# Designed miniproteins, single chains, part 2

Each design is a single chain, and the fold is of that chain. pLDDT is the mean over its residues in the fold that is shown.

## One batch from the design tools (miniprotein)

Design m36
Fold by ESMFold2-Fast:
Structure m36 (fold): chain A 76 residues (1-76)
Amino acid sequence: GPLRLIVSDGGGGALVGSGGEVIGVLYTPKKAEDIKVGDVISVRNVGDGSGLSAKVTGRIDDHTFEAEIIGPSSPS
């Protein structure tokens, strides 16, 4: 389903499902200006703390992006 990455002015961000459910949060703070289509981001799953990788597939506005989960993330 359609996932959104929402980035705050403080550099924090959340990966959100179509129903507004928070799926994950950014491991590392990022500014919205530093995020581009085609970027792979690492998020922490809010349910179990596992790592997920998501690819940015589109930009909706200055703080909101379309994203797709592409697999598990390797912790660093």
Scores: mean pLDDT 76

Design m37
Fold by ESMFold2-Fast:
Structure m37 (fold): chain A 58 residues (1-58)
Amino acid sequence: ESFDRRREAIRVIGRRRGLPDSVIQEAILEDYAGASLRELAEMLGVTTRTLHEEIRRV
């Protein structure tokens, strides 16, 4: 998946879960730093499968 879709998926999941904007922004910064899907999913409180599926839907 493209990085653009990954970052948008992070925003969508984070907002859907009601996470603070600060947490969502931290996850985006971690993605820029090369964090794995597993690490990003953990930050968002979802499974890697859920995050991967959201990336495909964005």
Scores: mean pLDDT 79

Design m38
Fold by ESMFold2-Fast:
Structure m38 (fold): chain A 70 residues (1-70)
Amino acid sequence: SEAEKITEEAFKQMDKAFKTLSPQEALQKSLEIARQTAQQLLKLSKKAAEEFAKRFEEWLSKQVAEELAK
């Protein structure tokens, strides 16, 4: 679906940020991407936006855990 494509593109951009920017800059950029993505998804489907928010929380927790393990 269109919502799935928007979600997958957002995660690709956030992953790229963590590979190319400093951890602090990558976090700030990822939060901006997440905010814009949530707004786009809300226009299409509340359920899609809610699913994205849950996946983002899981993704963010994993990124924080990986940084703390270094």
Scores: mean pLDDT 83

Design m39
Fold by ESMFold2-Fast:
Structure m39 (fold): chain A 96 residues (1-96)
Amino acid sequence: EEIDKEAEGVFNLLKAESAVGDGDYETAIKYAEKAIELLKNDPADVARAYLVLGRAYAGMGKLDEAKKYFQKAIELAEEAGDPRLVEEARKALDEL
């Protein structure tokens, strides 16, 4: 049960990361939101999804939304004990 949801969640997360890298912000947001729903019990993967949301909103010029999502990504990355992801999210927030 959890394995199936995790696999689908990771697929959506990777699609979201690819889409934001390509500048397809609307697609990135849709995949990131699906990843959050499917991976809700995995704080590291949810943090990655929020980092994608922050980057997508920043790319669209929605800086207030981007800031909120980057802050959420930092909080979840700290809960996950992932110092690299914390640093990545903090750097993204500082670049706004």
Scores: mean pLDDT 86

Design m40
Fold by ESMFold2-Fast:
Structure m40 (fold): chain A 69 residues (1-69)
Amino acid sequence: MEEELKKKIERVENQVKQLKEIIDFYEAMRKLAEKTDPEKAPEIKRQIDELKVALDNFTKELNELKEKL
């Protein structure tokens, strides 16, 4: 049971880390688009906003899992 919980925590931690890296990548793309193709910037921002919601959800799940440990 504890080993399974630790594996779940590790998976969610990896998902949080990956989402943060993806968000950073999209933020860089948005800044570039604002300079080179401003029409694309709003679409990239929408994707960033959706990714941030997912990050918040996984962060909450991670905190709940850690409390059970």
Scores: mean pLDDT 83

Design m41
Fold by ESMFold2-Fast:
Structure m41 (fold): chain A 62 residues (1-62)
Amino acid sequence: GDERAKEAALKGGEAVAKGLALATGDTGPIKVEVKVEGDKVTTTSTAGDKVVVTTSLKSNLE
């Protein structure tokens, strides 16, 4: 369901945000936001001033 997709997206987004922080040397706060739009799950990973947006299909996260 949506909860499982959100949980998987949050874990993926957190890994991306940590990767960004390590790559840039930015130790700022890590923030992950998940938005579900039908079968589309959009994960926004933020590390300090760096942002990565990842789009996944809900079926790939369940």
Scores: mean pLDDT 73

Design m42
Fold by ESMFold2-Fast:
Structure m42 (fold): chain A 99 residues (1-99)
Amino acid sequence: GLHVERIEVVARGTVATVTVVTSGGIAEASLLAQAAAEAAGRVPGVTKVTASASGNTGVVVVETEPGAAEDAGRAAARGAAEKARELGGSVGPVTVTVE
């Protein structure tokens, strides 16, 4: 099954960076990063979303209007977690840092 080792959210000013680490490979990391990006893109104040994957790690960078970065990052984390659960996987710790 697909396992998510951890999800990390860092919100700094108008940018949220969401990192999804999976026990799978690049296909699983890419799938989870896309789900996170789709969820973030639905948050009001989001101006740009970029998703990428390398090895077992997906990264989503969300650019926002002032005040939206934390909400967008949290939405991205929820999107990745929901996608993992939909696929019958488990989700490890989710951490959120606001700077």
Scores: mean pLDDT 89

Design m43
Fold by ESMFold2-Fast:
Structure m43 (fold): chain A 82 residues (1-82)
Amino acid sequence: SLEEVYEKYLKEAIDEMIKFIEKNPNITYLELSEKIMELAEKIREDLLKQGVDEETAERIARDIASKAFLYAMIEKEYIKQK
């Protein structure tokens, strides 16, 4: 189902971004934003290939990217405080 696909992409995106921050603790917010945009585009393209319509694919990709970005920001601040 689309819900199962969403949950899988969300978990993978959050995990990828957290690992990226852990490996690059001095990464700038601009560089992190660029990484998030690349991730969103990849998810959008994957959803389109699965037959999801363009509007829905863009909305899901942007939501996942936004959530992954927020988790990455929290992780970045947590690492900075150590």
Scores: mean pLDDT 80

Design m44
Fold by ESMFold2-Fast:
Structure m44 (fold): chain A 68 residues (1-68)
Amino acid sequence: MAFVEGPLSEEAQAIVDRAEKAARKAMETSSVSRGSAASLLYVSAVLNARRGDLEGMRADAEAAEEIA
């Protein structure tokens, strides 16, 4: 398995889960372009989790929640 520094913490998992929920909500309730943007932010949060970038993950989750 690809292992990265940092975020296998419960905090990191919670942030990724927030981004996923926001993206799913945006896809269900918003225009295609907003849903796509939120989905890209969720993917970015997952990539930042793999990099150990906890602050990047929070920023991505918050941006996804704003779109939703």
Scores: mean pLDDT 74

Design m45
Fold by ESMFold2-Fast:
Structure m45 (fold): chain A 73 residues (1-73)
Amino acid sequence: MDAEAQRAEPLYRASLRALSHGVYDLLTAISRLIRTVGGDRAAEVVRRVLEEHPNASMKELAELLRRETERAR
């Protein structure tokens, strides 16, 4: 198992890179929401979206949060 984990390191690095990009997009969407509705309201919206869409990808979550920001304009 340990040797298999070491052989998977290139895939793990690619996954970390993809995760970093997904986190950046999600954080950008959250930041925009905070600037639109304030921190307390943004936290409640994010929690609600996560509860409503538990199987959503990071990209889908970012898009859903962008739509919430647009509705809050």
Scores: mean pLDDT 72

Design m46
Fold by ESMFold2-Fast:
Structure m46 (fold): chain A 90 residues (1-90)
Amino acid sequence: APPSPAELAAFRADAARFSALTGARIEFLSDTEVRLGDAVSLASVVLSVEEARALIEEVFATHEREGLEAALELHTRRVLDARTRELLEE
């Protein structure tokens, strides 16, 4: 099901905060898909809004637990893993 307008507004707010924290670029391609770019590796991947939300929440949780460096490393790993999966499924 497509996200509600309230869920999209909340996600856009979280995405802005995430970009400020990590330097990551989030480009909204549609109401269901985003392009997520990693500031460290410069890799980018297309994710569903649901997948991007899960990743953002995991990165925020890692930042609270282990600090910014660990959060950036997790983000880079997740983006590269997703990009590798896309290339292998082509």
Scores: mean pLDDT 79

Design m47
Fold by ESMFold2-Fast:
Structure m47 (fold): chain A 55 residues (1-55)
Amino acid sequence: MSLLEKVQEKLKQAIKEDPSLTEKPVIEVLIELFGEEVTKEVFPLIYEAYQKALA
């Protein structure tokens, strides 16, 4: 799987396990799941994955 697909699946699973994650700012959710450095480096890709996970 591509990095985008892995991020989408991880986000979908995390949201299913803890729906309250959707109440947090998206930046905080991404940092919590992937770490600050990874989030900063690949933010556009992770943000797109987060939007798709919510759909």
Scores: mean pLDDT 68

Design m48
Fold by ESMFold2-Fast:
Structure m48 (fold): chain A 64 residues (1-64)
Amino acid sequence: DPAREKAKKELLETVTKIIKKGKEQGEEEIGLSLARMYVGIAVAFGEISREEGEEILEEAVRKA
């Protein structure tokens, strides 16, 4: 589904930016918590699966 793949890519970019900003501001824990919340909302709304959300978070942490 092209819409699903686009949503996953946009979510990855958003949460990576949040984690990176958290690190830059010395608030890494807050940044990680906010990123988890964003992914959790997408999973709760059925936009992505729980497994896909877990993969996105792990990739975001690696890229940040």
Scores: mean pLDDT 84

Design m49
Fold by ESMFold2-Fast:
Structure m49 (fold): chain A 61 residues (1-61)
Amino acid sequence: MSDEEASQLMREGVDSSKTLSPEEVGERLKNKLLEAGMDEEDAERHAKMVKRMSEAKKAKE
């Protein structure tokens, strides 16, 4: 998997934060990254980043 693909999936996850909780956004991204062949450790790290971004976006509202 390329860094570009991972970055795109993270952006899609953040956009989903309008309808999903931060925890659900992170879980969904982790599953998508694992399905795309990303390492479990890397998928977990990206999921945590997106969860944090989603939490920050909701805190702003």
Scores: mean pLDDT 72

Design m50
Fold by ESMFold2-Fast:
Structure m50 (fold): chain A 94 residues (1-94)
Amino acid sequence: MSEEEEWERIRERARLLAEKIKEASEEEAKREVEGLIKVLEDESRPVEERTGAALALGEIGDRRAVPALERVLRESTDERLREAAREALRRIGA
């Protein structure tokens, strides 16, 4: 697969995950968002997983993700992950 096809697949998976979380109970949605924030901040995880978490948090639109997304933008050297965090912040309205 090309890098563009890989990015499209990450975006699609993140969108589907966000949709499922939006349909969950308030309590379940809260736990899922907290889990995604943990994935996003965990530097030991693959960049692909962290990128997916950032995009999913943006699609969900939960402002609790804003501090983690801003930290990733400042501290990450991975351009794709930074781009995902920037997109997520725009979607959340931050």
Scores: mean pLDDT 82

Design m51
Fold by ESMFold2-Fast:
Structure m51 (fold): chain A 71 residues (1-71)
Amino acid sequence: MTEDVDLEVPTPEGTLVIPARLTSTATSVRIELTAPSPEDAQLAADALEAAGATVLELKGTHVVAELDTSP
């Protein structure tokens, strides 16, 4: 299933809210977002990895990550 959400990313400047697309499977969630800047994209990627996601793609302002939701 695909759902559009506002992703809250903790940064040194405060919480950055980035529109993100979540695509759910039986065992994972794919998170796709476009940040306002390459610096914000790096912060979002770092925050997603800290939350347990694997960053699959970081290209300029575009970030794709996957979170394993398997039990």
Scores: mean pLDDT 78

Design m52
Fold by ESMFold2-Fast:
Structure m52 (fold): chain A 72 residues (1-72)
Amino acid sequence: DAALAGARVMQTDPAGAKEGAAAIAGVEAGHMSAAASALYDAIRLHEEKGLLSEEAYEGARVGLRAARAGPP
């Protein structure tokens, strides 16, 4: 879902970053498939329907890359 992927990227703002990051980290730790599917669907919607702006598309790609990083 493009809206879900966009919301996750937007959770990096200073005011909501800590709370949003904790919630996202919990989902990614327990349900990595759900997080990956949401980002993948956002990219697919850009290709099929052009529903994502250039910035939203880049944000989704950055989010997917960050989700796979997970440094120790």
Scores: mean pLDDT 50

Design m53
Fold by ESMFold2-Fast:
Structure m53 (fold): chain A 85 residues (1-85)
Amino acid sequence: SEEELIEALGDAIAASLVLMERNDIELSKEGQEFIEEVESKISDDIYRKAALLGLEKKPEFEKLSDEEVRKVFEEAKKKIEELLK
Protein backbone atom coordinates (compact mmCIF):
# COMPACT_ATOMS: atom_id res chain seq x y z
CA SER A 1 0.00 0.00 0.00
CA GLU A 2 1.01 3.67 -0.36
CA GLU A 3 0.99 4.07 3.44
CA GLU A 4 3.33 1.06 3.89
CA LEU A 5 5.66 2.44 1.19
CA ILE A 6 5.76 5.89 2.86
CA GLU A 7 6.51 4.27 6.25
CA ALA A 8 9.29 2.01 4.90
CA LEU A 9 10.87 4.77 2.79
CA GLY A 10 10.73 7.13 5.81
CA ASP A 11 12.62 4.51 7.85
CA ALA A 12 15.20 4.10 5.05
CA ILE A 13 15.72 7.89 4.77
CA ALA A 14 16.03 8.35 8.56
CA ALA A 15 18.48 5.43 8.91
CA SER A 16 20.56 6.64 5.93
CA LEU A 17 20.84 10.16 7.41
CA VAL A 18 21.96 8.78 10.81
CA LEU A 19 24.57 6.50 9.18
CA MET A 20 25.86 9.44 7.09
CA GLU A 21 26.32 11.60 10.23
CA ARG A 22 28.19 8.70 11.94
CA ASN A 23 30.71 8.53 9.03
CA ASP A 24 29.52 5.12 7.78
CA ILE A 25 30.52 6.35 4.32
CA GLU A 26 30.18 3.06 2.37
CA LEU A 27 26.72 2.12 3.69
CA SER A 28 25.45 5.74 3.54
CA LYS A 29 26.51 5.86 -0.16
CA GLU A 30 24.68 2.57 -0.87
CA GLY A 31 21.67 3.92 1.05
CA GLN A 32 21.68 7.21 -0.89
CA GLU A 33 21.89 5.35 -4.23
CA PHE A 34 19.01 3.05 -3.21
CA ILE A 35 16.83 5.99 -2.08
CA GLU A 36 17.56 7.87 -5.35
CA GLU A 37 16.55 4.76 -7.36
CA VAL A 38 13.26 4.45 -5.40
CA GLU A 39 12.55 8.20 -5.82
CA SER A 40 12.84 7.78 -9.62
CA LYS A 41 10.09 5.09 -9.51
CA ILE A 42 7.51 6.91 -7.33
CA SER A 43 5.57 10.19 -7.38
CA ASP A 44 6.96 13.41 -5.88
CA ASP A 45 4.02 13.44 -3.43
CA ILE A 46 4.87 9.98 -2.03
CA TYR A 47 8.58 10.87 -1.77
CA ARG A 48 7.80 14.17 0.00
CA LYS A 49 5.60 12.41 2.58
CA ALA A 50 8.29 9.76 3.18
CA ALA A 51 11.05 12.40 3.54
CA LEU A 52 8.99 14.35 6.10
CA LEU A 53 8.31 11.15 8.05
CA GLY A 54 12.02 10.27 7.91
CA LEU A 55 12.97 13.66 9.39
CA GLU A 56 10.40 13.10 12.18
CA LYS A 57 11.85 9.62 12.95
CA LYS A 58 15.54 10.66 12.75
CA PRO A 59 15.85 11.72 16.46
CA GLU A 60 14.53 8.28 17.55
CA PHE A 61 17.03 6.47 15.29
CA GLU A 62 19.91 8.65 16.61
CA LYS A 63 19.46 6.77 19.93
CA LEU A 64 20.12 3.40 18.25
CA SER A 65 23.50 1.67 17.83
CA ASP A 66 25.18 1.53 14.39
CA GLU A 67 24.19 -2.16 14.09
CA GLU A 68 20.53 -1.40 14.94
CA VAL A 69 20.40 1.49 12.41
CA ARG A 70 21.92 -0.76 9.70
CA LYS A 71 19.30 -3.42 10.50
CA VAL A 72 16.48 -0.85 10.23
CA PHE A 73 17.84 0.26 6.83
CA GLU A 74 18.13 -3.32 5.52
CA GLU A 75 14.62 -4.26 6.73
CA ALA A 76 13.15 -1.07 5.18
CA LYS A 77 14.99 -1.78 1.88
CA LYS A 78 13.54 -5.32 1.72
CA LYS A 79 10.03 -3.99 2.44
CA ILE A 80 10.33 -1.29 -0.27
CA GLU A 81 11.58 -3.85 -2.84
CA GLU A 82 8.60 -6.11 -1.99
CA LEU A 83 6.09 -3.22 -2.25
CA LEU A 84 7.46 -2.03 -5.64
CA LYS A 85 6.99 -5.46 -7.29
Scores: mean pLDDT 82

Design m54
Fold by ESMFold2-Fast:
Structure m54 (fold): chain A 77 residues (1-77)
Amino acid sequence: GPRERFERLVAELQRAAREGRTPAEVAPLLEALLEAAREAGLSFELDLEVDEDGRLTRLDVRVRPAPRPPQPRPPPP
C-alpha cells in the first residue's frame, strides 16, 4: 500500500545518499515519496546535504502523523 511504498522510497533515498547520488538523480524518488505520503496520510520533513561535487552526503526523513480531526467531546452535564 502507500505506506509501504513510502517506507521503501525512504530506504531507496537513504541508499542513494550513501552512494553519493546527485539531487537530479533522486528527484523522481522524491516526487514518488511526496505522492506516497499524500496517499498514506503522512507528513514528513526532509533534510538534504550535498558536497562540493554536487553529491548527496546526508538525507534525513522525519515522519509525523497527519493531523486527526478532533474527536467530538460529549457535552458536559
Scores: mean pLDDT 77

Design m55
Fold by ESMFold2-Fast:
Structure m55 (fold): chain A 74 residues (1-74)
Amino acid sequence: SEIAKELEQAVRARDAARLRELVARHSGPEFEEALLKAAQLLVQLRRYDLLDAIIEALREHGREALAERVEALR
């Protein structure tokens, strides 16, 4: 999906601001699936700084359940 491509590009660019923006702009099951795949890639790359940026953005937007799912991947 387009959102999955944008998330992967932000991960590879090491762009925490873009990841936070994508979390702020998108919601729903397709986004959640793509975000979890991106988070798994961040864990494989040991980019915990970017994983934390995603978790913080999710919590800022009231998505605690999804933030906990992302946290569980580390």
Scores: mean pLDDT 87

Design m56
Fold by ESMFold2-Fast:
Structure m56 (fold): chain A 73 residues (1-73)
Amino acid sequence: MVTLESGRALVRVLQERFGLSLEAAKLLLEASLKAGRAGGLVRAAAEEIGFDGEDNETALALAKAALEYLDSL
């Protein structure tokens, strides 16, 4: 189940493990949603937090939750 907490975890992986700034992470997440296809880093981060990053719909749901989390700050 994708939640705001899952979105927060995705953002933390993008920042702490992949070295993206918060701004860069937000742009990557927005780009994935606009394209309707999750980028490689988004898929890798999804797998890191225990989701199926190979499932594009799951990866995009996580990207949406991550943006919702960022908008809640």
Scores: mean pLDDT 84

Design m57
Fold by ESMFold2-Fast:
Structure m57 (fold): chain A 99 residues (1-99)
Amino acid sequence: MEVEELLERAEEEARRALELAEKAKEDPSYGPELVRQLEELARYAEELARAGGSEEQLKRALEYVTRAATAAMDVGLVSEGAGQALRAVGGVFENLLRR
């Protein structure tokens, strides 16, 4: 997959995760959907890192991942699935920081 496409998908998934986080504040039933979006975001960000994205592209992906993870933490995702998604996001951070 092309680097630009991966970055665009990461941005879209992050935006959706932020929307789901706001919905989860009002309705906890959105929790599982938010977890799925975080997992998808992490996967696209990992593929971007593997594809050899530029420093600027990797920084943008890191920003998307950080914002989505922070929003999920703010809505109190402490379930098993949420923990797995947050760990996947953390793995992306490690991969993006290694040069």
Scores: mean pLDDT 72

Design m58
Fold by ESMFold2-Fast:
Structure m58 (fold): chain A 92 residues (1-92)
Amino acid sequence: LSSLSPRELELVREARILITAALIRQAAATRGVAPEELLAELLARGEAEPEEVEAIRAALALPDEELAERLERLGEELGEPVLRRAAEKLRA
């Protein structure tokens, strides 16, 4: 694959942040811990970029429905089925 355009890179970065927030939320619910605790652990292990932590934290503060709506919108813009699937799981 060729390099993505700057606009495509921006959308991919936004999608990655929202997917990360959704996955943290799901894992936290499964393990019975706060989402912020998992985010802190990922940051400590170098699995989250420091510059993205604030964006991920903001996404984690969104209600499930708003997070799901943003994932669906990005899924349409990027043509990515995984984003729609993530939104469906948040609504379930």
Scores: mean pLDDT 74

Design m59
Fold by ESMFold2-Fast:
Formats: sequence, structure tokens, C-alpha cells
Structure m59 (fold): chain A 58 residues (1-58)
Amino acid sequence: SMEEERRVRDEISLRVQERVDALKAQRGRPPSDEEVREIQRDAMEELDRRLAEVREAS
């Protein structure tokens, strides 16, 4: 459903923010622009995969 899609999007968005914050805390330095881009790209890949799963589900 579209509501499930929204929840997935919200979850992915929050994961990006949490991951950036966690890396800063864990590594003792903020992630680089390159790493932020990778985090966002991976998040987009996960979003696409989850949306495909929602469409595949009954």
C-alpha cells in the first residue's frame, strides 16, 4: 500500500540521519562528503528494494 511505502521512506530517511550521527560518534570524526553520498546511495538502493518487495507482496 502507499501507506507502507511512506513508512518505508520515513524509516530509510531516519536511518540515514542515524548512520551519519553514529559514524561521528563511533569513529571520532564526522563522515566525509563521499561517505555521506555512499550512505544516501545505499539508502536509496534499500528503498528501491523494499518498494519492489511491497509490490511483489500479495
Scores: mean pLDDT 79

Design m60
Fold by ESMFold2-Fast:
Structure m60 (fold): chain A 75 residues (1-75)
Amino acid sequence: MKQTVRVELRATPEGTEAVIEATEGDTSFKTTAKIPLSLEEVKEGLIRAIEEGGGKVTRVEETETSAVIEAEGED
C-alpha cells in the first residue's frame, strides 16, 4: 500500500515542535512531538530518515521559523 507522511515543524524557545500526520491505506494517524533540537537539525534529520527508509520526499516548504515536509513510500 502507498503510505504518505506530512510533518509540520515550528521553532519554539525550547527547540522544535513537530506535528506528524501519517496515512496508511484507509487509516490516518496524527501526533505531536516536542524535540529539543533546532528546526534545521530536525528538518535535516527527518529528510535523511525518510530517504534511508526508502521513502521519497515530495515537498519541502521552509521559512525562518517553520518547515513543512511531505513524503511518500510504498509498503
Scores: mean pLDDT 79

Design m61
Fold by ESMFold2-Fast:
Structure m61 (fold): chain A 58 residues (1-58)
Amino acid sequence: SAEAEEVLEEIERELVRESLLTGRVLSKDEAKARMIERVEERLSGEVKEEAIKAIEEV
């Protein structure tokens, strides 16, 4: 959904920005785990499940 996509894009931008500011590069698995954690905090119900599924299918 548009809401899931928008939140995923926001979280991805935040993680990229944090990596650039700290010099810390996340592995694919670490990035996925952090994205899922932030989705769990921001979304609920079916939209949350859609976002998590999208992350896991990458």
Scores: mean pLDDT 81

Design m62
Fold by ESMFold2-Fast:
Structure m62 (fold): chain A 71 residues (1-71)
Amino acid sequence: MAEGELLKIVPGSPRVLAEVDKATPGGSIRAKSDNNTFILSNVRVIKKDTDKNKYIVEGTISGATFDGTEI
């Protein structure tokens, strides 16, 4: 599973943006935000940032862990 950093989470929205080093369309990624970890499904590449060698992807939150607590 690819790992990355969460850029934006919108509570109540099915869409979340993350910055990852590896894009896996239709797959799942693990995105971190400070002390929280989110599992994103149905990942779609929105933009490639060549300056950072990263991909900006959009996915749907399918799971989350906050400081080791599942929700």
Scores: mean pLDDT 69

Design m63
Fold by ESMFold2-Fast:
Structure m63 (fold): chain A 55 residues (1-55)
Amino acid sequence: MDAELERARAVLGEIGRHQHRNAGQELSEEEKQQLREALLLVTEPSQQQHDELLA
């Protein structure tokens, strides 16, 4: 549970650093998906809520 949130925050940090280095470049499709998943985990840590959004 906490490990998932920690992982999500780490992913957000990595994407942020990558975006800063490549100023003006858009996020890749994979990076956008990772951001969405990480934001869902950080905002709503409930696995059930995440499953409802995917359904």
Scores: mean pLDDT 63

Design m64
Fold by ESMFold2-Fast:
Structure m64 (fold): chain A 77 residues (1-77)
Amino acid sequence: SSSLQATLAKLREILAETQKKLQEMIKNGASEKELLEVALEALERMLAVLEASKDPRLEPLIETLREQIEEVKKKLA
């Protein structure tokens, strides 16, 4: 559906922006903690986009993202 395509396009934009930001941060000597904080923000943004879609086909991806968010939070604690 066009709404699924729009959701996937937003996810691709977040991933592309995040990849570029992380690459620049690594080049500038960012710590693992700083990289994880940026990754966490990106995962939370992607989760919000997926949850807003209300497409049941995306529920497994939502579950995976929630698990990844919890793992990153544990590494930051």
Scores: mean pLDDT 88

Design m65
Fold by ESMFold2-Fast:
Structure m65 (fold): chain A 100 residues (1-100)
Amino acid sequence: SLEDVKEIIEELRKDPEAQFLVTLPLEKPGESILDKFKNPVTLDSIERLIEEGQITPEEAIELLKKMIDEVIKTYPEDSPLYKAAKRVKEKFDELIEKKK
């Protein structure tokens, strides 16, 4: 539901490991985020889209999942960002399971 997605977003906002969903990881000014990520989203962008009725709660969950997976795919396994994204994915999956 809309309320469940908002609760998931708020729990992710509290997690310092989820900063890549708050501020997209850009390497330098002028770089296109679309060159790095296929479906770049932030917690704020997803919350706005769902509140405006542009996407469904199910689509919001799928977009967040895709963004987390893209960060895991993009960065080396020994990088801090890869490790953070892996931990966030585990937490995200647990939050979804709790709302069923």
Scores: mean pLDDT 73

Design m66
Fold by ESMFold2-Fast:
Structure m66 (fold): chain A 76 residues (1-76)
Amino acid sequence: SSARDYYNQGQQYFRQGNYDRSIDYYDQSIRLDPNGSVVQQSYQNRGKAYGIRGGRTGDQSYYDQGRQDNQIAQSL
C-alpha cells in the first residue's frame, strides 16, 4: 500500500469517529513516506485526531502530540 492509501484509510476512519484507527493509519502513512506528497496532510489530520481524543479523555499526552503534529505540518 502507498502512503496515500494509508492517508485515505485514515480519513475514512476519522469521518467514522474512530480516531484511534485514524491515528494508526496516519502514522503508517508518515512512516512509509516521511517526505512524500501526503506527509503534511497526514501530520495535520493526525494532530486533529489527537486533539479530539485529548478533549474526550482529558489526557495531556494526546494534547501534546496534537500540538506537535500541527507544528510539524506548518513547517512542511
Scores: mean pLDDT 87

Design m67
Fold by ESMFold2-Fast:
Structure m67 (fold): chain A 81 residues (1-81)
Amino acid sequence: MSSQYFDGGNIRVLSLFDLDKDGTVDPSFFDLVREFQRLHGLPDTGYLDNETRALLLQTADVDGDGKVSREELLAALERLR
């Protein structure tokens, strides 16, 4: 309930994050996304909007394969601390 978090259009977001095979995201991953948004001056919603996705690909997707792993996200956050 409550307005969808990553509902409907989330399937394209799943492929971006190289998530678990069943399309599930670890809840702590959203906390990392929110922190990433704060460090980049974006609204810290934890929601994977188009701006957040583009910025993640530019800064956290270091191998350029179009996917961002949890490890790449953590590395990007460590660089910004």
Scores: mean pLDDT 61

Design m68
Fold by ESMFold2-Fast:
Structure m68 (fold): chain A 78 residues (1-78)
Amino acid sequence: TLAELFAQFVELGKEYAELVKKAEEDPSYAEKLKELARRLQEFAEQARAAGLDKLADMAYRTAEDALKKAEEAEKRKK
């Protein structure tokens, strides 16, 4: 349902916020951010299949942001 997909996106967003904060202190969390980006992309595909194009777009953008934050964390290590 729409409510279930929205709840899933909220949980992914919470995980994103926590991992971004942890990656600022520990670059090893970059791998977790990359894994979250993959999960966000899979969620976006599910949202699109349900006809929720705006939710899918938001999930894809969050995945792109997660990959960018992972790259920033890796650069801080070197």
Scores: mean pLDDT 84

Design m69
Fold by ESMFold2-Fast:
Structure m69 (fold): chain A 106 residues (1-106)
Amino acid sequence: HMEERIKRDKELALSLVKDPEVQKKIEEIYNERLEALKAGDQEKANELTKEFYALTLKASGPEAFRKAVEEETYRDALAAGLSPEQARDLARRTADHEVKIAEEAL
């Protein structure tokens, strides 16, 4: 499940970020996150996750980042069989959490 989340984070970030140099850094951190996960290095995985979200937020802005996380989470929740009300609640909480992680890492 963690590998799927890391891959979705990458797709979301690349959809938001237009700068080719920042896109390259996103792909580098994405690869490092996968390596940390495979190695079982939880501390490094957590730090890389914070760095990834901070970079995405800084490059896209907080409004665009939050909206993308909400839309992606809502779509995934509906696909998983959650009701629209449950999916919206989950999407809002997920976006609030990821924005907070990103802002604290800036």
Scores: mean pLDDT 85

Design m70
Fold by ESMFold2-Fast:
Formats: structure tokens, sequence, C-alpha cells
Structure m70 (fold): chain A 70 residues (1-70)
């Protein structure tokens, strides 16, 4: 799915951005999670399993980054 690939690329760009502090990475990943939730809510082409897998993928990285930022 082009949508899933787009979000995964944006996740990787945040994680690999050496200019960002752990706190800044957590904040940007939180914004991306919000955008992913909105995108899956309006998307009719993704299966429920694909939607769940995408949200889990972003959520797990957000949770990790928030722990590292604390």
Amino acid sequence: SKLIEKFKKQVEEIENDESLSPKQKALQMGVLLGLARMAVSVNRDLTEEEKEQLLKYVTERYDRLTREAA
C-alpha cells in the first residue's frame, strides 16, 4: 500500500534525523501518529488488519521515543 509505505518512510526519517533530540523525535512521532489515525479513519482501500498494523507500527515507535525522552 502506497499509504503504508509513505508513513513508514516518514517514521524512518524522524528516527534517523540526527539533528533532533529524543524529545523532538517523540513530539514529531506523536504528530505523525495523529495523522496516521486520521488517514486510516477516511481510507476505504485498506483492510482493518492493515489499518491496525500501521497504527501499531507508529504507536510502538512513539511509545519507545517517549520512554527515551523521559
Scores: mean pLDDT 87

Design m71
Fold by ESMFold2-Fast:
Structure m71 (fold): chain A 93 residues (1-93)
Amino acid sequence: EQLAAALTLVLQGQLLFDKKNYASAISLYKQAIAIAPTSAFAAVALYNIGLAYKKLGNAADAISQYKKAIALAEALNLSTLVALAKANLAATK
């Protein structure tokens, strides 16, 4: 299923993020979003892309991704992800 493929890509992206390979993590997260764009996995991927851009020093792209993550997470009633994305948005310059 597309959801299983999206989950696998998110998990692989998280492993690359933990290894500080932020650019490759962003690539895998974007693939997860392309496969299942309206899923909870897409909302998580958008949030994690925001975190990765923040780690790379790209505040403008991080802010853009957090806003997209908030919009999708609110539509899906993912209250914890909404709170995390809003907190990171507020903490980003």
Scores: mean pLDDT 88

Design m72
Fold by ESMFold2-Fast:
Structure m72 (fold): chain A 61 residues (1-61)
Amino acid sequence: AGEAAERLEAQIRRLEEEVERMRRYLEENSDKATFEKKKVELDRQLAASVAILRAQVAKEA
């Protein structure tokens, strides 16, 4: 609703894009097993960060 909520939504989108870039970097620079483990860690951290930001959006709305 407010500008603060819009900024948080934009931050979520940027975070998702950064994680995709990191995932690509890991795929290029790691063996398959390391990449798979790091990917799971990145996905978990992204989900946790998005949940926190979504809670902040709800608070600002």
Scores: mean pLDDT 79

